# Designed miniproteins, single chains, part 91

Each design is a single chain, and the fold is of that chain. pLDDT is the mean over its residues in the fold that is shown.

## One batch from the design tools (miniprotein)

Design m3157
Fold by ESMFold2-Fast:
Order: structure tokens, then sequence, then C-alpha cells
Structure m3157 (fold): chain A 61 residues (1-61)
């Protein structure tokens, strides 16, 4: 499903951030959000995905 696709993309962004690859993590996170918007997923789901990516990036700093 589109939700499972976004979940997998967010997990990739979280993994890249944990590896210290901040630029790659930002790009992967943006791709996940863009996919979710194009798929017409609820705004609440998109905001949660954005929050997870931002928290992963903050933890890596």
Amino acid sequence: SDRETVESMVKIAEKLAAEGRLGAAEAAGQAAVDYARKAGLPESFIKEAEKRVQEALEKAR
C-alpha cells in the first residue's frame, strides 16, 4: 500500500540519519513526504512522517 511505501521510505531516512548521512537522510525524507502527498494520503499521516524524519535528523546532531 502507499502507507507501507511511505513507512519504508521513512525508515530508510531514519537509517541514513543514524549513519550520519544527513544530506542523504534529508533527501530520502523529502522523497517520502512528496510520495505521500502525490498518493493523496491524509495530512495527519504526512505530518507524522515529516515529524519522524525531523526527529531522526535532530538525534543525529
Scores: mean pLDDT 85

Design m3158
Fold by ESMFold2-Fast:
Structure m3158 (fold): chain A 91 residues (1-91)
Amino acid sequence: LVEEAKKLGEEAVKLTKRGGKLAGQAVKTGSKSLAQQALDLYGQAQTLLNQSVQLALQAGRPDLAKQILAEVMRVINKNKDNLEAAVKLVE
């Protein structure tokens, strides 16, 4: 449970970082395709984050759940403007 939670949390962070990078490229180039790819990666990251947090809580580790959530949210907040602009590109 703890090791699985950590693994899924690390993958969620990686996907969130990749999504942020693609969102930035989409905004720079005006690419709806890149914007959609960025949003798809954020969706996948959210699924992994939810599973990771749930496993950490099942393992009796709310501290780990909080740490994983904080790390993903930190990456999202860093890329917030690019993510919002990417959403507008796919509308």
Scores: mean pLDDT 83

Design m3159
Fold by ESMFold2-Fast:
Formats: C-alpha cells, sequence, structure tokens
Structure m3159 (fold): chain A 85 residues (1-85)
C-alpha cells in the first residue's frame, strides 16, 4: 500500500538522518522527509488544503526553533514538502 511504501521510505530517510555527520547531510535527509510529507498530504487533501497545512506546520515549527540551524532545516523541509504537493 501507499502508506507501507511511505513508511518504508520515511524509515530509510530517518536512518540516514541518524547517520548524518554534518548539518549538510542532515539537511538532505530533512528534504527527503519533507518530500514524503508533501506526497502524503497530496494523497489525502486537495492541493490548496495540503499547501495550507504545510505552511501552518512550518509557521509552528519556526516559532519553536531555538537555533539558526533549526530554522534552516524547517525552511528546507517545508520547501521540499510544498514542491511535492
Amino acid sequence: SMEEELIARYREAAERANAAETLEELKEEVGEIGRLLGEYMASRLSKEEAEEKIRKVKEESLAAARTEEERELVEYGAKAALEAV
């Protein structure tokens, strides 16, 4: 199923993120996770609803971010998610 495929891809991306030795490598895996989120939202919601949901999650995540690196990761992940919708 699509959910099983998305879970498998998410697990692989999460394992690579855990193995990341640099912020650049972590950023690449956050981008993949963002793409998977965008694909999942697009499968469940209209394009407008998916984009609105992603923007809201981005705003909440930016408000919770404590460092410049965390803000960069949120921005990158959100961009990848929006491009996948």
Scores: mean pLDDT 82

Design m3160
Fold by ESMFold2-Fast:
Structure m3160 (fold): chain A 119 residues (1-119)
Amino acid sequence: PVYPSAEILKALEELSKLTDEQVERIVKVLENFAKTGELDVSDLSPVEKAAVILLLSYAVNPTEESEKFLKKLIGEENYEKLKPAVDKIDRKKAQGYLLEKYINPGDSDVDRALAAFIG
């Protein structure tokens, strides 16, 4: 079992506070990633970056348990808004991105911020 750090728990709690505008920014980032294979999170807040990483992790290995967990954290309405964008994501590209950030998190400020939510 994976035990989330205090930092991860704090980020997950803040996911319940995502506004419609924040959800729309996340959707745009995920749709661009699905189209180009490049993840540009430069315009995202730390909480929005955490949401992106969480949604990519779900896209790699979607389970009924992780779906229920996401709905509880983000809220069902925001989950339904994000799901179509997540469904467009290439599983192998998402897996490659997460693995790269886990192995080599220190390339940029964005990479360091994302790695903080993974580890």
Scores: mean pLDDT 71

Design m3161
Fold by ESMFold2-Fast:
Structure m3161 (fold): chain A 89 residues (1-89)
Amino acid sequence: MKEEAEELLKKADEAFKQGNYEKAIDYYVRAAELYIEAGDFKGATEALRKLEEVLSKAPPELQEKGMERIKKLTDKLAEAVRKYREELA
């Protein structure tokens, strides 16, 4: 899963560089989901940070959809971190 997330992150970076915001958002979202599922919280936070950067430059119609996806991912990340902390307690 980490290798797949890394590949999606690279595809997202390339799409963002090309100005393809819709594809960049999709790839960053998918990369973040895979990082969260793999317990790679550093990878997840990097993908989310890049998502926010894409949305700041994207057209308004993509910003709303992207913000909804970020909210779902941040909620999922917070839940994964909470579960990790419970295992340490």
Scores: mean pLDDT 81

Design m3162
Fold by ESMFold2-Fast:
Order: structure tokens, then C-alpha cells, then sequence
Structure m3162 (fold): chain A 71 residues (1-71)
């Protein structure tokens, strides 16, 4: 529904802002130290990849159920 779509968009915007802030803070903090910046970036990548996989799976399952209802 329209209401849910709007809410979803607002939530996504908030998550995106938070992620951006976290990334910037992490990057700035790592600049002064010889350290595992690559590892931190890879972790962030992993988390994002896993979230995407989950969302994709849920979407596929919903699609399958909708198709079965057509019968």
C-alpha cells in the first residue's frame, strides 16, 4: 500500500544516512593508523551482501506464493 511504501522509503533513507556516517567515521579514524582498513571494508561488504541476499530470497518466496494464488 501507499502508506507502507512511504514508510519503507523513510526507513531506507535513515539506514542509508546512518551507514554513510558510520563509513565516514571509520574511514577518518583509520587514516591515522596503519591497520586493517581492508578488513573493515570487507566486513561492511559482507554485511551488505548478506542483507541483499536475504531481501532477494524473501522477494522470491513472495513471488512464488502470489503465483500459486493465481491457480
Amino acid sequence: SLEEELKKKETQKKVEAYAKEGLETMHASSLGLSGPLDERRELTKKVADEARKKADKESEEAKKKAEELKK
Scores: mean pLDDT 62

Design m3163
Fold by ESMFold2-Fast:
Structure m3163 (fold): chain A 68 residues (1-68)
Amino acid sequence: SPDLEFNKRLTERLTKRFPDIKLPDPSSLQNLSTTQRFQTILDKVPEEKRGEAGLIFGEVTRERLERL
């Protein structure tokens, strides 16, 4: 599904940038709103890296919208 693809891309980019962070399974995020997905991911990211995680989230969201 498009949401699962979005969550996989987001998880992949975040894991590549922050390899030591254990992110939630992409499928566990599928039924969450965009805001809830972001909050759930931020809860797993150290505070000092949340700004970068937010930028990655924004980039993946923009790429998704460009495909609509």
Scores: mean pLDDT 73

Design m3164
Fold by ESMFold2-Fast:
Formats: C-alpha cells, structure tokens, sequence
Structure m3164 (fold): chain A 74 residues (1-74)
C-alpha cells in the first residue's frame, strides 16, 4: 500500500542520511509518529513543528509522517 511505501521510504532515508540501523530507524519513526500525532491533536500545526527542526532530513521525515497520519485517518 501507499502507507507501507511511505514507511519504507522514511526507514531508507534515516538509514542512508543518519546512518541508523533498520531497527533504530523504525523505532525513531514509531516514536515520532506518536509525538507528532499528539502535537496535531493538541492543535500544533505542521508549520509550527517544522519551525522547531533545523535538520533537513528530519523535516522530510516529519512531512512524511504527517502525510502517513492523514492517510490513516480515513
């Protein structure tokens, strides 16, 4: 599915750019999904979240997580 493709792309990006193992990348994605979902539920915008992040790879990951969460909302 497109959701699985987005998750695989995030894992690949973290492994290639931040030199994380697949397990470390997956753990980071799972943790970030929970944190970002909570922030969005509390009314924090994507723009506000991105403003606190300096690293370009992490900005891409956050954007992909928001896209994934949007698709899962049904």
Amino acid sequence: SMEEEIEKEMVKLLMEKLHLSEEQAQRMIDTLKEVIEDLLERGVSLEQILATISHPVMKEIVKKIVELLEKKRG
Scores: mean pLDDT 81

Design m3165
Fold by ESMFold2-Fast:
Structure m3165 (fold): chain A 113 residues (1-113)
Amino acid sequence: KPSIEELVEEMHRLIAEAREKMHNAKTLEEFKKIVKELAKELLEILDKLLELATNPEAIEKIEEMKELIKEILEVVNDESLSEEEIKEKVIEKLRKIEELLNEILRIEAEHEA
């Protein structure tokens, strides 16, 4: 079974790879496709993290990341937003997810004594 650390490392890798693809996307349609695929992959890993997490603080951070991904999907499906607004909102929410991933690693390390 994968560890919490391995799942967090996989999420960081997927976000980094998606960020590269997003930067190189020539159209908003390509950008949205990359973001939707990333969101699907991250949700699958977050469900696995939730099955492994026993610390209530870590569980709260996992649920917060699931909410951020739902918000990302709402942003990319919002036809009222400009291309710039979609890109900025998605990038900011991905940054918050990366911060929460680092917090989970810290919480788990502090409670493994």
Scores: mean pLDDT 87

Design m3166
Fold by ESMFold2-Fast:
Structure m3166 (fold): chain A 64 residues (1-64)
Amino acid sequence: PVVEHSPKQRTQQLKDLLRRYYERGLIDKEEYEETMKKIEELGDDNWRGSEKIVGDLIQERMER
């Protein structure tokens, strides 16, 4: 069954993704902390905005 993810679950997935990228050394501590703060400031209801911020950061790092 396809489980519909709540905004809270989506936000948590984005935070987990950032943590993994930081742990792998793909983003630095400042980028990780700043992006986490932006996600928390946007809140769960704005998870689409958080998804864009995380996606843009990852894309910039992976262009190399």
Scores: mean pLDDT 76

Design m3167
Fold by ESMFold2-Fast:
Structure m3167 (fold): chain A 65 residues (1-65)
Amino acid sequence: SGEEVAREVGRELLAVSLVIDAELGNAISDATARALREEFGLPEEFVDLAKEDPARAAEILLERL
């Protein structure tokens, strides 16, 4: 359905946002880190990892996709 497609696109954009911020050396917001954890079923420790080491967090996320 259109709602399912929109959700999938949203999930992909969230993952892409992490990758782009990691490449640019930007800090990941707490809200983005929590949204990534929730959408991809990641452990609680992922929130801190995404904020402290976005590049490693991006690699872990991509392995779970």
Scores: mean pLDDT 77

Design m3168
Fold by ESMFold2-Fast:
Structure m3168 (fold): chain A 65 residues (1-65)
Amino acid sequence: MAPVSVVVHSPDPERVAEAAARVPGVEKVTILDADTVGVVARDLEAARRAAEAAREAGATRVNIG
């Protein structure tokens, strides 16, 4: 199955990155710049869980795909 990308915007990217990294099925988390985090999830279920964790950690915008 092809991995799913999630792009997250937050004033605290480190907090969001830590939260996303704890989600099972997340393969990679990268802080792209001062307000943006990139997440690679194994599948759509892991991507949805990562998006939820990011929102709980204070993400202002989350895009899946």
Scores: mean pLDDT 84

Design m3169
Fold by ESMFold2-Fast:
Order: structure tokens, then sequence, then C-alpha cells
Structure m3169 (fold): chain A 69 residues (1-69)
């Protein structure tokens, strides 16, 4: 998996988890988040998975801030 493809996957997973949280489905949101992180660690290794997931989290947070500003 290329880094750009991995970043896209992480962003999509985080957006899905956020949408589930907004619907009150906290347990499902947590499972989506944890499963996505685990899958990324398996594909990229723990260090790179962490960096990509942090970058994806910042992108999703920035989009949310822009929508609420």
Amino acid sequence: MAREEALRYAVEALQRARDLSLQGKWDEARKVYEEALKRMEELLGPDEAKRVFEEATRQVAADLQAANA
C-alpha cells in the first residue's frame, strides 16, 4: 500500500467513526477506529501507521473546525 492510499484509507475510516459517534453509536465508532489502526499497523508497521493516522486525524479535525467556524 502506498502512503497516499494509506492516508486516504485512514481519513475514510476516521470519517466513518466520527459519523457513527454523531449517531450515538460509540461502541461501533471505537471498533472502526481500532480496526483501522490495527490494519494500518499490519500494512505499514507501527511507526508509519502512527504517522499516517495522526496526519489523517489532523485533516479530519481541520475539516470539522472549518464546518463549525
Scores: mean pLDDT 77

Design m3170
Fold by ESMFold2-Fast:
Structure m3170 (fold): chain A 88 residues (1-88)
Amino acid sequence: DMWERLEKLIREAEELVKNNAPLEEVEKKADEIVEEARRALEAGTPIERILDAARRLEEIAEKSSDPEISEVLRSAAAEIVRLAADAE
């Protein structure tokens, strides 16, 4: 299930932020999340779930004390919102 993979990647991003992982690890995870969101949309995952994923990334970004990590996660969330908007 493409949605289950996206959900797992978001949880992994939350753990990376919680554990103060290096910026490079968070950037790689953000890229994986955006690609998985694209695949989930192509597989017919409801737009509501994709938007929920973006909202969760924004929430994780707000909880981060590192502005560079917050920016990476906010950028990923914005790209996911754009993908969902393009899919209607």
Scores: mean pLDDT 85

Design m3171
Fold by ESMFold2-Fast:
Structure m3171 (fold): chain A 69 residues (1-69)
Amino acid sequence: MDEERRQIVAQLAESLAAMPVEEAVREVERFGDRLGLSEEEKQRLVDLVRRGDYETAARLLVDAALRAG
């Protein structure tokens, strides 16, 4: 479980880092909307992406997906 979660987080972080920042921001907002995140939670994800902290943003998205499922 932890290893699979780590791999998913790493893949998502790598995908976000490979995108232009504007596309990465749009992607985390879209995922946040799909997962039912608040505006404050989505803003936190945007701030993390703008700082280049893709790993923390990916981890928060994966954790939110697990809570939503």
Scores: mean pLDDT 81

Design m3172
Fold by ESMFold2-Fast:
Structure m3172 (fold): chain A 68 residues (1-68)
Amino acid sequence: KDEVIAKLKEEKEKAEGGERAVLSLAIDALEAGASVEELLKRLKEALKTETSPSAKRGLEKAIEILEE
């Protein structure tokens, strides 16, 4: 879990706009006690309806990191 949060924080520092916002939300959820599995389900559902290219990149990146 801590490894996942560290990777998300590193990617957030490189990201802007919607991508950064999504990565920040993922970090906050994990720090608030959400499980990696629970967060993965939420991110995959969000990806189905997201229209912003920047936010889609953030969702795809967060999912990739969480699946490691």
Scores: mean pLDDT 80

Design m3173
Fold by ESMFold2-Fast:
Structure m3173 (fold): chain A 95 residues (1-95)
Amino acid sequence: MAKEEKIKELKEKIEELEKRFRELLAQAQAALAAGDVETAVAYLERAAEAYREAVRLVIELLELQGVVTLSEEERARIEAELEAAVAAALARARA
């Protein structure tokens, strides 16, 4: 069964995305501290993309491990809530 191989691959991708997210957040914070709002927003947008992908892979990993089973509607709701939170954070940074 290729299940163990998929779990390993998902864990490695999640770790890479978490690292990217942390690095992009650090760059965004440095830009905000320097008063460069446009650069900070660009880094936050890239961080948000990495975060969304990481959450998607975490859900897939949990489903493969049998820890959780999500309906398509529940998955769509989680994605919509993440998009709303990201949009709100970006709007605050631009204000």
Scores: mean pLDDT 76

Design m3174
Fold by ESMFold2-Fast:
Structure m3174 (fold): chain A 81 residues (1-81)
Amino acid sequence: MLYYYLVQMGQNRLTLKNGPNGEEGRKKGDEIMNEARERADQLGGEASTLDDAQQSQRYMEMVGVYRDAAEEIKKLADEAK
């Protein structure tokens, strides 16, 4: 699950790097990935103060953060053609 989206993000970053806007695309991809990681870390930190059921919900939100980031990077790769 998380591993799947991390691999997808990496593949999409390679597509941006190998495209006509290689270095610029890579920087944008890195920025999106870093923002996703910071958001996921924030959700994980907040979860430490919650009950198990609420922690489970927060970890599902973390999966969604990485999924959305992978999709955003894919959009940039598609726009680069």
Scores: mean pLDDT 72

Design m3175
Fold by ESMFold2-Fast:
Structure m3175 (fold): chain A 73 residues (1-73)
Amino acid sequence: SSSIEKARQGALDTAQAAGDLLTSDEQGNSLLIQGLATMGASLAELAGEEDVKRLLEKQTLADIQAAADKLKA
């Protein structure tokens, strides 16, 4: 598979992981969520998914879920 396809899958995987952490009540997840969302935004940029990048940069549950949904389409 192409590097673009792998970047797109990586963006989806990191968005889903960040979303899962945002739905947990476990303390100390904020830095990990920020790191995952930032990595996902960079991978979305490499995949040419600019709208997804913008959603991931907002780092809210709704925006991260919207990013994952766009990547699944």
Scores: mean pLDDT 79

Design m3176
Fold by ESMFold2-Fast:
Structure m3176 (fold): chain A 69 residues (1-69)
Amino acid sequence: SPLEEGLARVDETIKELEEEGVTDLDEMYKRLQETLQEFRAAHPDLPRADLQALAAYGAKKVDEMYEKL
């Protein structure tokens, strides 16, 4: 499903940030926002609830990554 694809794309962005050694919280959120914007553009029929779920999931993952630093 597009939602499952979006969750996987968020996970890939988090992995990329960890591999790149990004430690700046603002840069992490910027990269997440870019991923979400690109995904939204590719899936114009994605329900708003699913997009909100992806944003919430991504924010949680960024916060968890930052807390490990």
Scores: mean pLDDT 86

Design m3177
Fold by ESMFold2-Fast:
Structure m3177 (fold): chain A 92 residues (1-92)
Amino acid sequence: HMEERRQEAIDRLVEIANRMAEVAEKAGDKTAANAFRVIADQIRLQPEVAPEAAETLAKLAERMSKKHPEYADEFRQLAEEARRVAEELRAL
């Protein structure tokens, strides 16, 4: 069911953004954590931007993986999850 799958993908993307914020907080990067939360809020307010927001989250998480090597694996995993959601949303 396309509408249910779209809503589920959007909800998962918001969860991914919030998890990215939590990893950024663990890394002590309050600026990055706030940026991820702002993107999560934007996805909730404008679900139509979700595919583009997913790509933005993936790129930002990759940048954070380089900035915070100690959390690089967590950021890379979340970036992959965000890209998969972007692909799923574009296919719907």
Scores: mean pLDDT 88

Design m3178
Fold by ESMFold2-Fast:
Structure m3178 (fold): chain A 88 residues (1-88)
Amino acid sequence: SEAAEKARKEELRQQFLDLLRSVLSGNPNLSQQEIDQLLQQWEEWSAGLSPAELEERLRQVQQMLALKEFYKNADEEEKERLRALAEA
């Protein structure tokens, strides 16, 4: 059980890092150094999370990617509303 939990945690961490790396690398305004720093900060933060917490965070990032596509077509008032919800 403990070994299985550690294996699951590592798999989820890797999936999340791969997803974040893909998203950040798609931004032409970010340097490779900035991307590396953000990924390192997340790696350190995620080390303290349980598998359940990692699953929830992975789901949140996937939802944010879907929201980004919606946000791309939203007006300025709608964008501010979405930002407020994301920061809550």
Scores: mean pLDDT 70

Design m3179
Fold by ESMFold2-Fast:
Structure m3179 (fold): chain A 77 residues (1-77)
Amino acid sequence: MSVEELVAAIREAADQAGLPPSIREKVDKLLEEASKADEETFKLLVVKIGNVVMEASQEVVDRFVTALERALAARGV
């Protein structure tokens, strides 16, 4: 899986989960950084994105995880 495919999958999951605007803005900024990062920095940014998403309610987190699994499956992962 490429960095571009994973960034696209996370973005699709964020759209489908209905993240609160404040959390979505933080995720979008981290995704922009991740798309330009080297592999090591990319891994750290993915962890930060996960931590930011977990600031949402459990229902939103569950929707995000389900949407991310679907987005990854659509890409053959």
Scores: mean pLDDT 80

Design m3180
Fold by ESMFold2-Fast:
Structure m3180 (fold): chain A 68 residues (1-68)
Amino acid sequence: AEELERKAKEALEEGKKLYSDGKYEEAEKLFTASRYYALAAEMARQGRDEEAQLLRKKADELIEEAKK
């Protein structure tokens, strides 16, 4: 849970940086990834590990796409 919350914050901060640099599409992907990590952390806290893993995977995929 704590790791996922940290990843959510990091993705949000990186997204804000990209947005200020005019990279709006990449920023949007990071903002969405941040939301998925935050939701995954909440699902994990509720014992919904399957949903948490799926959301984490979606967030990781968005981070990878933003790096292309």
Scores: mean pLDDT 83

Design m3181
Fold by ESMFold2-Fast:
Structure m3181 (fold): chain A 62 residues (1-62)
Amino acid sequence: MLAEIVLRVSDKETVAKQIEALGGRVAEVIDDTTLRVLVPAHRSGRIATLEGVEEVLSAEVV
């Protein structure tokens, strides 16, 4: 089960590396400060604590 999460970020590269380390991936770069990511649902609670994540805009379990 995956969670689809939209994030406001200060550094896309740093956030993307951390998402990959959680077993997720960047699904879409929406703009310079906004990413859509897919992560294992059981790890979704870690996303708000990642370096470079400013805000969790949405989170949905897929």
Scores: mean pLDDT 83

Design m3182
Fold by ESMFold2-Fast:
Structure m3182 (fold): chain A 65 residues (1-65)
Amino acid sequence: SMKAEQLRAQVEAVRIALDNPYSDPAEVIRVAEKVAEQARKHGDERSYREALELREEADRRLAEL
């Protein structure tokens, strides 16, 4: 469905941002949380899980600053 494709693209955008050393980890956390909430509302368990894992990785990077 179009919504599943949009959620997939949003998860990949968060992953790309997390892999970019110039990205603000705090902003990556905020975006990942919004993507996770959208995935939860749509019932997309895979995108929800992946968004939460990206959020946790961003938290670890923020803690190392």
Scores: mean pLDDT 85

Design m3183
Fold by ESMFold2-Fast:
Structure m3183 (fold): chain A 80 residues (1-80)
Amino acid sequence: SLEELQQKAIDFLNEKINYLKELKEKSTDPALQEALDTAIKRLNEYIERIKSAKTVEEVKKIIDEANYDFELFEERLKEA
């Protein structure tokens, strides 16, 4: 169902948010903390889009976009 897919997608993104929060707690670098806060905010924006989605296809498109953005963020974080 749409609702079941939305819940699974939200749970998945919350796992990523929790991971970033743990990285923030372990960091003493203010620039890294700000970058992590920005990433967390962006993931929460994807969660709101998933909640507003009206079709299974829309949820899948949003999660694909969120995964791509998160992978790019992780790659940039390694370059710092």
Scores: mean pLDDT 86

Design m3184
Fold by ESMFold2-Fast:
Structure m3184 (fold): chain A 64 residues (1-64)
Amino acid sequence: GKKRIYFVRGGEGVSEEQTKKANELAYELAKENPDLTDEEVREIIAKELGIPAEKLEVTSVEVE
């Protein structure tokens, strides 16, 4: 079956620890809600970590 994998990069002012947590959250969000858009994932992670959404870049890849 097809799987969607999200990759999150932190912008200026985002720590490596926050970026790691963002990627862990993205993985869990993909597992629970595979139909989420990159923008929705970005907003959820930004809210959860207290980071401005514009400081996060979220991209996705569909793999089989």
Scores: mean pLDDT 78

Design m3185
Fold by ESMFold2-Fast:
Structure m3185 (fold): chain A 85 residues (1-85)
Amino acid sequence: MTLIIKFKFKSVEAAKELAKELKKVLDKLKADGVIKDYKITVDDEGILTIEIVLEEKNIQTVEDALAKVIEPYSDEILDHEIIYE
């Protein structure tokens, strides 16, 4: 399946900083076989999009890992959307 998470940030700079930290975590999850692939994009409006290819049974593990990295940036996040495909 594909997990898509979108965050609207107050600043493009904060979105880019979180994107760097998310890449580190997702690279480790991919190396451990928890996820198959991922893509992160940040647009000029400060929308950070994460696309993750994984098995449904690993959703909780992935969401927990992401939450720990995202928590310090919570005050910079205006809105979020999660899509399961």
Scores: mean pLDDT 86

Design m3186
Fold by ESMFold2-Fast:
Structure m3186 (fold): chain A 55 residues (1-55)
Amino acid sequence: SAEEEAAARNLAAATGISVGVARAAVRAAQKRGFEVRPDDSAEALREALGVALGG
């Protein structure tokens, strides 16, 4: 979705990972019940990546 795509781009910018990897991470975080929004802070986006990676 457009919202997921925007969140993925912002996550990639916040963490330095590729947009493709960020897109997978956004979906994984959401599957684990962590909401990711395009307007989230860099801190919140980095936390989402941690959730996506499962600890």
Scores: mean pLDDT 75

Design m3187
Fold by ESMFold2-Fast:
Structure m3187 (fold): chain A 84 residues (1-84)
Amino acid sequence: SEKEKKILEYLRKYLSKRLSIPLEEITEDTPLEDLGIDESIARELIALLKKEFGVEIPLEELLSFKNLGELARYVAEHAKRVPE
């Protein structure tokens, strides 16, 4: 969906800047663990998702997503708002 695609692109851009990884290396199939997302960065991402999308995700659930695409889909299904 358009909403899921927008959320995926938002997350890709955020993680690219936060982790200093080239945008082209971050795709919907990229596992979160392969991006080096430790508990500290996961907590930052959880706070961002709550603020920007109105989605609350427990740490253990965030770390259980297979890849960034599954996270983006979850956010799209539960989002109360989408950033412009």
Scores: mean pLDDT 83

Design m3188
Fold by ESMFold2-Fast:
Structure m3188 (fold): chain A 74 residues (1-74)
Amino acid sequence: MEERLAQIRALEDELLARAPDLSDEERRVATARGMLLSDLILRGASQAEIDEVRALSPEELLERARALVQRSRA
């Protein structure tokens, strides 16, 4: 339901809009969050799962993003 590509596009637009104002550290956290949310949206995850990821601390976001990257790249 709804266009998942449109949701991913909205996340990308949000990141790009804030990119000039972000520190390197904030940019890494924003990228990690965007990557995790994009993965969830592509898999058709529930809103509760998306909300869980959005509620994570920066440290937890980076840790989960690292795990996702390791699974994808080996």
Scores: mean pLDDT 70

Design m3189
Fold by ESMFold2-Fast:
Structure m3189 (fold): chain A 65 residues (1-65)
Amino acid sequence: SEKEKLLKEFEKLLKEQRRRIENKEDAEPPEEVKEEYKKLEEKLLKHKEELKEEMEEIVKKLRAE
């Protein structure tokens, strides 16, 4: 399912982004990673209404951990 792939990629990017923030305080992610994140956000926005609850739960879980 396209939606499941998007949610998995979203979760992976959030975990990687959070890990990078915690472990590399003075380093911004590479431009390639920023571009991938932006493209993923655009795809997720098209499905946001359907994936809204799942995305919010992923963000809450990662934020609480």
Scores: mean pLDDT 69

Design m3190
Fold by ESMFold2-Fast:
Structure m3190 (fold): chain A 97 residues (1-97)
Amino acid sequence: SSPMSEAEAAEFRRARLPGLVEETLAQLREQGVPEETLERIRRAVAHLLADDEEAALAAAEGDKLVQLLVAGAALYLGRREAAERFAKLAGEEVKIS
């Protein structure tokens, strides 16, 4: 009967995101994605978790896969404006539900 606060939910998502990213990176590695691209995804997500969106954008620059995965990470964190910004760079529309 005690609902999780928005702040508690945000902290839970922050704590869980690195594990979800590593699971995704393991799948991408099996699909032949280069380690350089996987490391760029890790760095971009780390910058998002540090609330440094500009550093995250720089880490994702010129790579549609990195941009899309960082957009997904931003959406998971509830950062809708950041998610839309990354998705637009990748040429994709973000369906926010």
Scores: mean pLDDT 81

Design m3191
Fold by ESMFold2-Fast:
Structure m3191 (fold): chain A 82 residues (1-82)
Amino acid sequence: MSRPVRFVVAMARRELEEWAAAGFRKPLEELARGLYELVLTLTPDEAERRAAVEAIRRLAEEILGEHAPAFVAALDRVVAES
């Protein structure tokens, strides 16, 4: 995994864990948009961008449990808007 993708993964893990620890109180769409903006900023390469988005999906499944499908749907919508 490239350094930009690894950094995105580390930041995404932190944000998802902090969101879960706060009792899922912040809007999922805002969280998904923020993480995708980070992907766009740090990964100009299409393959790295794709890898980062896929890694964020896997982290959501790991960290968010029952809330993962809603987050992934929000992330998919944000990605499709680009």
Scores: mean pLDDT 79

Design m3192
Fold by ESMFold2-Fast:
Structure m3192 (fold): chain A 73 residues (1-73)
Amino acid sequence: SRQAQAQAVLDRGKVLYEAGRLEEARRLFQGVIDNYPDTSEVAEAYRLLGEIAEKEGNLELAEEYYKKAEELE
């Protein structure tokens, strides 16, 4: 299912995120948003992109991602 595919991409991104591979994780989270826009995983992908932006010191971008995640709830 689309939901299961989105979850698999999101889970792979989380593994990369925890390994500190932030650029690769970002691409996978963006892939969830781009390829599975109607799934519940999109909100979590936005939250994780916000966390990456915070780690990089881009607080404005982090705030934008967190707001998008909240709007999807």
Scores: mean pLDDT 88

